Designed miniproteins, single chains, continued (5). Designs and how they scored, part 71

Each design is a single chain, and the fold is of that chain. pLDDT is the mean over its residues in the fold that is shown.

## One batch from the design tools (miniprotein)

Design m18449
Fold by ESMFold2-Fast:
Structure m18449 (fold): chain A 77 residues (1-77)
Amino acid sequence: DVYEVFLRLAEELLAERVKRNPDAPAEEIEAARAKQPALAAEGAAYVEAHPEEVARLLAENTEDTEHARLLRRVLAA
């Protein structure tokens, strides 16, 4: 389920962001969290429409970045 993978990725990214910015206002974190379902749905729709483009992006990305790992999880879903 691509949508659920994107939701999990969004939550992981937000958690990492909070760890790096522990003094961030609660309202900003809550606003970011509230937008996650919509962003996850948009991301899932894009991947479903363009899975080959996402695969090409991963193939061209030689950096073992967190974003590349997240994209690989999405493609596996």
Scores: mean pLDDT 68

Design m18450
Fold by ESMFold2-Fast:
Structure m18450 (fold): chain A 95 residues (1-95)
Amino acid sequence: MKSSLGLLVGTIDDLIEGMKWVSKTEPEDKATELSREEAERLLRSLERTAKVYNDQRTLELVREARERLERAKTVQEIIDVLEELRDGLRELYYS
């Protein structure tokens, strides 16, 4: 489980790095749109997996992340949402 969580956390870190790259290469509005779409895909995948395994703690983290993502206006705010989600997942499964 801890090694599989390492891969999941790595996937979130890769998305964050991609968002940082997009923010440097695309206009802010387009970078924000693309980052939001990728974050929404991640949240939908996590929600489906968590429901299959009846993981209520992960479902709560996804719900909180989705609510924050809907209010996010910049790439940095989207990155902040994903970093908090990553840290929450890490705390749940490494502790």
Scores: mean pLDDT 80

Design m18451
Fold by ESMFold2-Fast:
Structure m18451 (fold): chain A 89 residues (1-89)
Amino acid sequence: MPLSEASEEQKKQAEELVERGRRLAEELERLGRELGVDERKLASLVTAFRIEVIGLATDVWMGLISYEEAKKRLEELYEEFKREIRELA
């Protein structure tokens, strides 16, 4: 079995993680706007967060981490990026 082949369950979990990450990215964007963060810096941070989410989803898709571990890491990333946004304000 090739390492690049994902199970149907892993693909579904990866898709759900991307969807969750998208909603969190929207929340980060709203927070940054409310705090008056520079538009370009905010856009860069939100883009970086989305890239990290894709990385986690890819790890789930490849079976490198569990869905539960990926959700925990996503929550930790969200808290980290919220701190960075507050520091830029």
Scores: mean pLDDT 83

Design m18452
Fold by ESMFold2-Fast:
Structure m18452 (fold): chain A 76 residues (1-76)
Amino acid sequence: MATEKLLEVALEEAERLLEADPSLSEQEVVQFALAEALRKAVELGLSPEEIQKALDEILPVVERHVAELKARLAAA
């Protein structure tokens, strides 16, 4: 399903961003991760309605993952 692929892209982008710059805020990482998922959705030819539904579905998962990554960095 397209939503699952967009979630994977967002999570991979979040990890890539924090590896490159661990000083990024949770909000910045979430915004950039969702922007990458949006680019992928457009590349896959999803309609605006499909994109909106998929991004709404992945948002809470991406937020939790970013919070967990930032917590790990703060512990280091």
Scores: mean pLDDT 84

Design m18453
Fold by ESMFold2-Fast:
Structure m18453 (fold): chain A 86 residues (1-86)
Amino acid sequence: MAEQAERVRRILELLAEEGELTVEEISEKTGLSFSTIRRQILMLESLGVVEVKGDINKKEAIVRLAPGVSLEEAEARWEIYLRATA
């Protein structure tokens, strides 16, 4: 749980800092595999905290925080999800 929390938090912080990043750029900046990033992004997209432009199976897919969603709101929604699924 804690390690997954830190990985997702790092992705959200990166998106908040940079605005938009490709799956490849997230992989380069975090050291996470493309499979791990796609799984995390699909989960966050299902929670309404991120948007994906393009095909998530491609490294060129663009990821950003959803319009009107702050870093704090994104983190709060993800923590609620973790507690609800525990």
Scores: mean pLDDT 79

Design m18454
Fold by ESMFold2-Fast:
Structure m18454 (fold): chain A 80 residues (1-80)
Amino acid sequence: SLLNLLEELKVPQKDHESLIKEAESEVEKEVSLQPEEREAFIAEVIRMLYKQRSGLKLEMSDLSLYTKLTIREIKRVIER
């Protein structure tokens, strides 16, 4: 499903593995999530990494509500 998301966003294939691994690594080290929550958070992180141009605070708040994580945890993953 993450690979399908990257294809829908037209992410360059060379960046697929690096984005997925980076998002997975950051999520695993910073938070203790259930598997379903972890996958959903990784998907949102990937979307936000590709929306870097629209780094609005509202998007951080939306991620917090969606993932049920703190803004601090989300910032550590996204604001690298």
Scores: mean pLDDT 56

Design m18455
Fold by ESMFold2-Fast:
Structure m18455 (fold): chain A 100 residues (1-100)
Amino acid sequence: MEEERRRAIERGREILLARLPELAERERLPQELVDRLEEAIRNEDYAAYREELIRAVEHVFEQELAAGRLTEEDVAQFEAHLAALRALDPEVLRERLELA
């Protein structure tokens, strides 16, 4: 039973790590941010993972804003998303991976 939980957590991490390159390409994330996200996941440092996720969202926001693609409503949605990420407990991120 405990061994099955450990394997589920390991699979969740492997899936997340496998999806990072696709997410980075889709969102045009700098390789440095991707590397920090991968390191945080591998180290089970969900506090660092949250901080790097915030940086990734801020990067996307700045890119879209600079390109003139954001409406006033889009800006408000990005700000709300960033606020939600900043309020997110790192333990909740771990639990979500464990329950998958």
Scores: mean pLDDT 72

Design m18456
Fold by ESMFold2-Fast:
Structure m18456 (fold): chain A 66 residues (1-66)
Amino acid sequence: DKEKIKEALEAIAKDKAVYNALLAAIWRGDVARAQALATAALEKHGMGELIPLVTAHITAAVARVR
């Protein structure tokens, strides 16, 4: 849910380089790269169960960004 997505994004944001790369991928519309970066970061933080929710959120976020 939205709260779990926020928690996952905050965990990713603790690594500024990864978070900035994720934002850049979203701004470029590179869904595959954004999903790969988020997946790797979530696995590193032990949050693998949230991967489907976060990747769906990233896909939606890319669609909203022009």
Scores: mean pLDDT 79

Design m18457
Fold by ESMFold2-Fast:
Structure m18457 (fold): chain A 72 residues (1-72)
Amino acid sequence: DALAAWLALPERTREVGLLITGRPNISQAEIGRILGISPATVSRHIREAEAAGVDLSSAGALEIEAAVERSF
């Protein structure tokens, strides 16, 4: 399940996904500046999410679903 895979990702990888979902045209360099990491580290986190079968374009929806699940 995409939600289970999303929740299993490292917190930093999820942060990268949320930035991509919020700004589809965001560059890896801009993500790195916002999170205080290198663009190469951003690229690694994106690869890790893809390897886990997580579509980062859906990260915002997955995080909302996770927050709703946690609230009940």
Scores: mean pLDDT 76

Design m18458
Fold by ESMFold2-Fast:
Structure m18458 (fold): chain A 56 residues (1-56)
Amino acid sequence: TSTVARVARHDASTHLPDKEALRAHAESLGIAVDDSLSREELVELVAEHAAARAGE
């Protein structure tokens, strides 16, 4: 079927955890984190870790 793009506006940034919480979560997963990382980058790091494990 010809799926017309319906990309919903996503307010993820307003519902994302605090940078501190994300950093703690990443560290609990054994992910190396840096204090220069943004909240978005921390989310991406966690997602990348999950994807890497799924790829095994």
Scores: mean pLDDT 66

Design m18459
Fold by ESMFold2-Fast:
Structure m18459 (fold): chain A 87 residues (1-87)
Amino acid sequence: MSPQEQADQALNDLLLQLGELVQEMREAVEDPSLSKEEKLKILEEKKAEAERLLQQFKADYPQLAPAADWLLEEIEREVEEMKKKIE
C-alpha cells in the first residue's frame, strides 16, 4: 500500500470510529430512560475517547494534523449542541 493510500484508509477508519462515537452520544441524549447526569457523563466519556483517537491519528499522520484539528472542532461543536438540548 502506498503512503497516500495508507493515510486515506486511516482517515476513513478514523471517520467511521468518530461517527460511531457521535451516534452513541446522540442515542444517549435522545434516550428518555437516562438521567441528565448519565447523559452528560456519556457525552464527556465519548468526547474524551474521540480526543484520544484524534491525538493518536495526529501522532501517526502529522501531515494530516489540520484535518484532525478540524474534526476535533466539529466534535466539540456537536457535544456543545447536545449539552444545550439536555440543559
Scores: mean pLDDT 84

Design m18460
Fold by ESMFold2-Fast:
Structure m18460 (fold): chain A 87 residues (1-87)
Amino acid sequence: MSKLLEVEAEIGVLEVEAAVHLTIGEQAEKKGDYKLAAEHYELALKAYQKALELAESNPEVPEELKKALREAVEELKKKLEEAKAKA
């Protein structure tokens, strides 16, 4: 496998991990469990941050993917701060 394919595969796995935690966090938030929501948003944020670090350290990764990951990290930071404020 080329280095790009290896990196993109690892980013994909991290994106799925982040999406699962984001979904659990959003469900917890809807039920008023802001503590559980914050815990899962933190796990989702860590997964997206790892994906972004891999993307930024590999010049072969498309700019569109890097931008999407940066936006996902920033949006999730806001969700986490809001959940922590309500917990």
Scores: mean pLDDT 86

Design m18461
Fold by ESMFold2-Fast:
Structure m18461 (fold): chain A 97 residues (1-97)
Amino acid sequence: SAREIIATPAKSPEETLASLREAMEGATETKILPNPRLKDGTKITWLGRDAGAVLVEHPDGSQEVLSFAQFAEMLGLDVADLRAIVPEEPVTFTLRF
């Protein structure tokens, strides 16, 4: 119904996790929950499981390194769930909203 459509405009944390998994399986773009700290066009590079960190490149060209715990908190995810989907090899994908 129309009420159901407008009641669920944002993606859940579970949908965010599924989208990140899909991006790591070969999708070039990932949809996540709208987040004031992450803008459309932000590039995420997984530095590998052993690094315990991601490189975030913002659309303005600024870069930051976040631990898995910091990145999980930013996305509203459990850090254990995030660690479970991190690839062994570095990969880069672009966030879309």
Scores: mean pLDDT 66

Design m18462
Fold by ESMFold2-Fast:
Structure m18462 (fold): chain A 62 residues (1-62)
Amino acid sequence: SEKLEEYLKHGEEVGKLLEQAAKEYLGKTLEVKLDIEGDQLTTTVTLGDEVITSTSPLSDVL
């Protein structure tokens, strides 16, 4: 799907900016993981030892 490719490309670009900002301003490692299982998108953000997980239907983000 063109919408899925565009969403993933945009997410990758934003992720790189956030990773750089976290390293420069907070001195912490930022890791963003996107996992697609069927019709669900799970986003996991790890900042140092802090982990935030969010799950959304793929239809709600595309």
Scores: mean pLDDT 73

Design m18463
Fold by ESMFold2-Fast:
Structure m18463 (fold): chain A 74 residues (1-74)
Amino acid sequence: GPSEEELLEELRKQLESEDPEVVARAQVGLGFLAMTRGDYDTAIAYAEKALELLPDFEGAKWLLAQARRLKARR
């Protein structure tokens, strides 16, 4: 499959799409990558942007909840 860097580049290209569903999905993908690297603030920001485009997007809701929980744990 694609490397993490190839996936990141593809997701960034998808952010330039005119289709809000493609953009929201790409934002969630970038947020998941940020979360796996411990960058919870970036993950939260991407989840919130995705929910602004698609308020009922379950993947973005899940990402937002998980990133907030992980950020709260010290």
Scores: mean pLDDT 85

Design m18464
Fold by ESMFold2-Fast:
Structure m18464 (fold): chain A 58 residues (1-58)
Amino acid sequence: MAETEAALDALIAHHGLSPEAAAQLRESVRYHGWTPEEIAAIDRAVDNGRADLAARAA
């Protein structure tokens, strides 16, 4: 449980989600029972997408 919360908090902070978006994400994680590994995979996928977009814009 603590690991899931830590991973979720890290994702929210890393991507700068609004309080509203963060609350909705927390509800979804609780409802669907996502694991810390799944949350970390989502964080990496978003980070890769941002890196690709930045490289294209440069």
Scores: mean pLDDT 70

Design m18465
Fold by ESMFold2-Fast:
Structure m18465 (fold): chain A 58 residues (1-58)
Amino acid sequence: SAIDKLQANIAKLEDRIAELRDRASQASGKERERLLTLIGFLEIVVNTERALIERLKA
């Protein structure tokens, strides 16, 4: 179902965010800023997909 696909994608994105957070903790300067920016974008995607799941349940 669409909900199952969204949940699977959220799980993959959350795993990627965790990997990027580990990398950011070891990075400095512009590289750290780049990684934190990417994390922020992925978090927006996760939140958007969670909102879509709630709408599909309605």
Scores: mean pLDDT 88

Design m18466
Fold by ESMFold2-Fast:
Formats: sequence, C-alpha cells, structure tokens
Structure m18466 (fold): chain A 58 residues (1-58)
Amino acid sequence: SAMQQKIAEYNALLDELTRLVREQRRARQQGVDNPDLDARIRQVQLRLGAVQKELQQL
C-alpha cells in the first residue's frame, strides 16, 4: 500500500540520519569539520519532515 511504501521510506531515512549523525560525532571527536556531512544531515532531516507530513495526511 502507499502507506507501507511511505513508512519504508521514513524508516530508510531514519537509518541514514542515524548513520550520518554517528559519522558527524566521530568527526567532531577528531576535531574535523565536515561541511558535506552537515549539508547531507540537513537534507535528510528536510526529507524526513516532508515524509512525516505526508504520513499524517494519509
């Protein structure tokens, strides 16, 4: 169903965000700035918000 597809997308985005946040934490512990990683985290957060709003309308 469309709802199952959206839930799968939401879960995939959560998994990606969790991985990216772990990488950002490691980089910060090593004193390294990674602007590409920060930008990717923002992109995934925006996509998560969009999918969450779509799920609330189903």
Scores: mean pLDDT 85

Design m18467
Fold by ESMFold2-Fast:
Structure m18467 (fold): chain A 55 residues (1-55)
Amino acid sequence: MGSRKERLRRAIQAVDEEIERIRQKAKDLGMESFGEKQVRILEEQRARLEAEIAA
């Protein structure tokens, strides 16, 4: 069980890092909407991972 929670936390961290990278790239390009759909998908994945840890 400990290893499963550890993997889920690492997965959340990876998702957070990917969201941050996309948002930074959007700022660098001057395009606020860049990667908006991908960020929404990642935020949904993050919410599911948080729900799995809470269960």
Scores: mean pLDDT 80

Design m18468
Fold by ESMFold2-Fast:
Structure m18468 (fold): chain A 73 residues (1-73)
Amino acid sequence: MVEEKVKQAEEYLKKARDAIEKGDVSSADYYIRKAIDIANELRSQGHTEVADELLDQAQEVGDLLTEKINELL
């Protein structure tokens, strides 16, 4: 179900944000990639609007990760 996959991707993005707050860069990167994988799967199935929204959210979380990495270095 599309709704189940969207929920899964959102849960991965929540875990990514948690990992960023803890300074766990590796876990954050992993969870962002999982959310992107789900978004790309939805996009390939024709659910482009939902996929684009998830990719936008993943980009926002990715920007937060980049900022965190710069703080840790």
Scores: mean pLDDT 86

Design m18469
Fold by ESMFold2-Fast:
Structure m18469 (fold): chain A 61 residues (1-61)
Amino acid sequence: SEMEKLLEERKKRAEEIGRKMNEAYLQSLEAHKDEDEATRRLIGLQAALKTEEQIKEEEEK
């Protein structure tokens, strides 16, 4: 039962992180729409990864 609770909590957390990362990615794409597609995607990916790091850092306070 403890393992099931931990897995459920981790699933919910992973979904929340994924949603925030995707939002940051899309916002970055819109902010850099004047860049070529490859560069825009790279910047977006970096923004998403930074968002993940920030969320994890806040959880470890």
Scores: mean pLDDT 80

Design m18470
Fold by ESMFold2-Fast:
Structure m18470 (fold): chain A 78 residues (1-78)
Amino acid sequence: MKPSPEMRELVDKELPKLIALLDKLESEVDVDPIKATGLKMYIMAKAVEAELQPSVEEAQKILDEARAYVKETAKEAA
């Protein structure tokens, strides 16, 4: 199973924003380095999951849920 070109474009656009968000949260809330690494792995796993979705809308939903989870977990990890 291979991602569609549209899914690849979406993930290529959104993944750097998710990584940048995590990097910003790490600087602001002093997140534990091990937990920060776990969140980066989680983001990468969700990016792969999004690429495998049948529609851009479902892929965007997964990326939006990942963004919310990163914000909540980074806050709890501080």
Scores: mean pLDDT 74

Design m18471
Fold by ESMFold2-Fast:
Structure m18471 (fold): chain A 85 residues (1-85)
Amino acid sequence: MWREVLELLDELAEKKKRLSELPAEEQERIARAREVMRRLAAMTEEEIAENLTEEEKEILRAIAERLRELGKEEEAKRLEEIIEK
């Protein structure tokens, strides 16, 4: 899943705007989200739920919102379920 989320984030950025066209704050958020996702890519859902900090949960909520914009409602819901554990 986390690898797929990384790919979807790249897809979302390309679909809406080039990264260079986004405000610096949004570019920073995307970069941070990608780092968190790469860290989590080797973890199981159980490990992720146990090891998520509040800051990381906020990042994942932002990712879920962006996934909805891309039309990936199912992936967004799965992320929300993991966060709320």
Scores: mean pLDDT 64

Design m18472
Fold by ESMFold2-Fast:
Structure m18472 (fold): chain A 64 residues (1-64)
Amino acid sequence: SRGERWRRFLEENAPLLAELLKTAVDLAIAKQKGAPKSYIDELEKKMDELVAELERRRARFEAE
């Protein structure tokens, strides 16, 4: 089923998803605490790179 395929995708990509969640939390905390712009920019860049990789992997999964 589509749901079972999606579950397998999530399990296979669990390390990437964990890093994405960690980075999102770190970014939210940094923004809330008014961290330096350079630090926020670095976390935003990392977030964009992780999201791009996840979307690339999802596109490959959906094409199969």
Scores: mean pLDDT 85

Design m18473
Fold by ESMFold2-Fast:
Structure m18473 (fold): chain A 105 residues (1-105)
Amino acid sequence: SPVEVILEELQRLSDLIEEIAKKTTNKQQRRALILVEASVSAMYMWLYIASKTESVEEVKKRMLERLEHLKRLVRELADEYQVPQEDLDRVLAAIDRIRRTVEEL
């Protein structure tokens, strides 16, 4: 289903953030990335439950709002903790891919 594709993309985003966090030697950058990963994991759990209890229209609306908030959080933390541009671009591209899948619901 389209929701299963979104859940798989959220899992891949979580895995990407964990990869970047393991690569960094900066403790503050690592903490920031862990906070982003926790937000992604919360979205995964919310979507899993909401997909069984809420309308497709409501799920789509709330997912788009959550993805915009996540994108803003990622940019703010990357600026504050000087996360490498290459890593930021990879995370933002993954969020935009998820957004496109959600828009097709």
Scores: mean pLDDT 89

Design m18474
Fold by ESMFold2-Fast:
Structure m18474 (fold): chain A 98 residues (1-98)
Amino acid sequence: NKWKEAAEEAKRIIDKGAREAAEKAPKYKKVIEGLRVSAHEGLRLSLNIAEQDPEGGLQLALRGMDGWKELASQYPEVKEIAERTAEEVKEKIKKTYS
């Protein structure tokens, strides 16, 4: 279904961002991995809800990505990558809802 496909695409976007961040800031490897796993779980839960409640699942996913972005922004060397990654994920999810 479209929400499962969106979740898998969003996870690919997160994984790409994590690889880019790890290359730029190897000293934050554990932080980057924690952020990657956290984003995967948040997206899985939100977009699973979207199968029955598309609007509620969308809002949870967008709020989750905003919170995730704020947390990641505490790490200066990964901040820009995290911000770009979060916005790309949010756009993918919005397009799936449309």
Scores: mean pLDDT 85

Design m18475
Fold by ESMFold2-Fast:
Structure m18475 (fold): chain A 81 residues (1-81)
Amino acid sequence: MKKEEILEEVKKLRDELIEKYRRDNNPFMAFLVERYFNRIIKALEEGNFEEAKKLLEKMADIFKDVDPETSKKLREIAEKI
């Protein structure tokens, strides 16, 4: 599995979610997405796949009730790591 493909997918999802929450006038969720996804991206760039996977799973749990589609996508990315 190519690290660059996972990084691109995570960055794309981050940008889509930030745009979505800004449109929904939810700056707090946009801020949380940016903060946590930047941590995931940093972990992936440093080759810390265990930390990246844990952060993805934690974010999936956070989104489970508020955004089930995003939660599912985060779990799918975590399974690729």
Scores: mean pLDDT 83

Design m18476
Fold by ESMFold2-Fast:
Structure m18476 (fold): chain A 79 residues (1-79)
Amino acid sequence: SMSPVQRLLRKAWDAYKRGDWEEAEKYLREAAELLGFDEDETRELIKAFKDYFQEKKVSPEESRRHRELLDRFHGRING
């Protein structure tokens, strides 16, 4: 069976693929909160996902912060 976090991530991805970023952000926020991220970390994590999905070029500092947050997100899902 799919975990609650995995279900939310699937819903976020499906929303993103149909161009509904508002719905995708909602599901990503819920997933981050379930994994214990605070509001500020959740906001940064959502920006990291959005920039990643849109293949946006970001500064080296912002890129390192995005990688750190995404690594923590995946670590909490898989740990």
Scores: mean pLDDT 78

Design m18477
Fold by ESMFold2-Fast:
Structure m18477 (fold): chain A 81 residues (1-81)
Amino acid sequence: SVEDIERVVVGAYLDLLARTNNDPEVEARAVAFVREVGAYLRANPDASDEERIAFVVALARRRFPDEPDWIAALEARLRAA
């Protein structure tokens, strides 16, 4: 569901901030990431959960190529939701 994806994305945002000791540069990128996910979900209300997951994971890979373990954990949580 949209709600499950939003919950997982917010959790991943908080995890990323904790892992980077609340780095302001990482926070700015993470806020932009959360906003881009939200914009996609609003623009595509009829998208499948598979399409939503694919978008979030692809965006995470593009915005955080330096965080492969975080991206893997995000994808696993999205697929379990």
Scores: mean pLDDT 85

Design m18478
Fold by ESMFold2-Fast:
Structure m18478 (fold): chain A 75 residues (1-75)
Amino acid sequence: SVLEAGEMSGRAAYEHGGDGGYQGAKEWLEKLGVKPTDDEARGVGMAAKGGAEQGGPLSGAFTGAIALRDVIEKA
């Protein structure tokens, strides 16, 4: 789900920085049948990282899920 993908991206971003959030977002978008551009996956990872830096993994999950939902809606 989008929330699950955002949670995974937020946790990865908290533990491993933006690169972790980027990788998590890309893998979950591919699992959902979406073929993201590198810019879209990077955007989700950066949103998750920013949220995680502000409030930890739950905050990163929330911001990542919002960005991920927007990518899916655009696809």
Scores: mean pLDDT 67

Design m18479
Fold by ESMFold2-Fast:
Structure m18479 (fold): chain A 112 residues (1-112)
Amino acid sequence: AARALGEEVVERMRRNELTAQELLDALNALIDAGALEVALITIRDVMSLLPTTDLSEEEKRELLRALAEAVRRIARRLGVPEAAALAEAALSADIPEMMSLLARALGELERA
């Protein structure tokens, strides 16, 4: 079920049908289930698709905020304060900086 949920989120993103709330709800479900690897893969795949979407700047920012919240939760669960700090900084940044900070946070989590 965890892998199927992650794949559904990515497919909905490809179809420009994914809302920030649906993304956050799905990522929270994966994190609560302990499916942290699937959650990290899903976050990375959504981020990689974001520049190719025809979504508005505000819709992209809402999705990035959902990703930052999920990254912060995973960082706290894994005890990686560096990743949590990067995700927190992303919440107040512009879109290019949000993407850069979240990519760095993912790198820290993948090394843990």
Scores: mean pLDDT 86

Design m18480
Fold by ESMFold2-Fast:
Structure m18480 (fold): chain A 64 residues (1-64)
Amino acid sequence: PTPEELIARARDLGVEAARYRKQAEEARKNGDFETSEKLEQKADELYREATELVLRANEIRQAA
């Protein structure tokens, strides 16, 4: 994959993670703490993947 493709995927994952975080906040407001925790874990996983993709894209750019 190109650095541009990796950055685009990272951006999409970041948007998805933000949506899960917002859903987790709403679940917590409604007293559904178990659902909130699961959604936060999912958001954290997506943010971690996005960060790894950005780092990989930067490494490819610097190596060229």
Scores: mean pLDDT 84

Design m18481
Fold by ESMFold2-Fast:
Structure m18481 (fold): chain A 88 residues (1-88)
Amino acid sequence: SAEELAVEAAAQVLVEQGGLSREEAEEAARKLLEGEDPRKLAEEYGVSEITVRAAAGVARNTLRDPEVGRAVLAGDDVKAAMIMAARL
């Protein structure tokens, strides 16, 4: 589903950029999709607010366009960023 893909893609950002474990990243990604404040999550998980906001952006964009989530999961951060920028 689009929600599952969004959680997986956001969790990938939190693992790669935030240094969270896969389990912590999936929990945090789920909370982001449920609308929790990125600043609050950054404090709770000890991660940069910029990283949490990036994960939130990936989740939001994946819900609109699954190609974003697939690019993130493939490790193609440049492609993901380009797709997201094209929608700005």
Scores: mean pLDDT 84

Design m18482
Fold by ESMFold2-Fast:
Structure m18482 (fold): chain A 93 residues (1-93)
Amino acid sequence: SRARGERLIAEGNRLIEDGVRLAEEAAKQGPEEAKKAAERAFELIDEGLSLQMQGAHLMSPEEADRQIKEALEQAEAARKRIEELVKKVEEAA
C-alpha cells in the first residue's frame, strides 16, 4: 500500500540519518572511533537505501522513479559526509 511505502521510505531516511549521526558522534572521540563508526554507518546507509527502494516499489511508477532518485542522492550525500568526517579527524590527529 502507499501508506506502507511511505513508512518504509521514512524508516530508510531515519537509518541514513542515524548512520551520519553515529559517525559525527564517533568523530568527537577520535580517528579510530570515527573509522569504526563509518563502517557501521555505511551499513546503515545501505539498509536505509534498501528500505527506500522497497517503499518506492509500493508507489506509482512516477513517484517510484522520483523516490529512488532522491534516495540515491541522499545515500551518496551521507556517504560523502562520513568520508569527509573521517578525513578531517585523521588530519587533525
Scores: mean pLDDT 88

Design m18483
Fold by ESMFold2-Fast:
Structure m18483 (fold): chain A 71 residues (1-71)
Amino acid sequence: VGEEAAAAARALGLSDETAEQLGQAAQRLVDSGASPEDALEAAVMEAKVMAGQASEEEALKALKRAMESIR
């Protein structure tokens, strides 16, 4: 999940440092009990916000879904 999130961020043109940070954030969500799919979507939406392709509201909605998947 973390490496997939980092790869998606790099594909959007973000720096290696930012991609690594987003990958780590996605992995921490999974480690906390979030579904891999929701954690990856949250990280991808944040990457899209940073790339100017999505709104912060859409990223927060994706993050909320990931957090609600935690037991």
Scores: mean pLDDT 79

Design m18484
Fold by ESMFold2-Fast:
Structure m18484 (fold): chain A 74 residues (1-74)
Amino acid sequence: MAELEELEKQLVELIKENAPWEEIEKVVEEIRKSLTPEEQRLIELQMLGHKALLDGDEATAAAYQAELRALIAE
């Protein structure tokens, strides 16, 4: 669990710093190596949240983040 949270933190920081997608994909691939199929679905929500932020829809991005956190808590 802690390792997954650390990788997610790195992913968020890369997005905040507008890192190239190639750098973001590297972290995503590292996450996928250790994930179950259920956890892989969490990445899809993160990608949808990121796209919403790019469109300026912060409320939509926050909603996806809430759903993601709920799935992690289960």
Scores: mean pLDDT 71

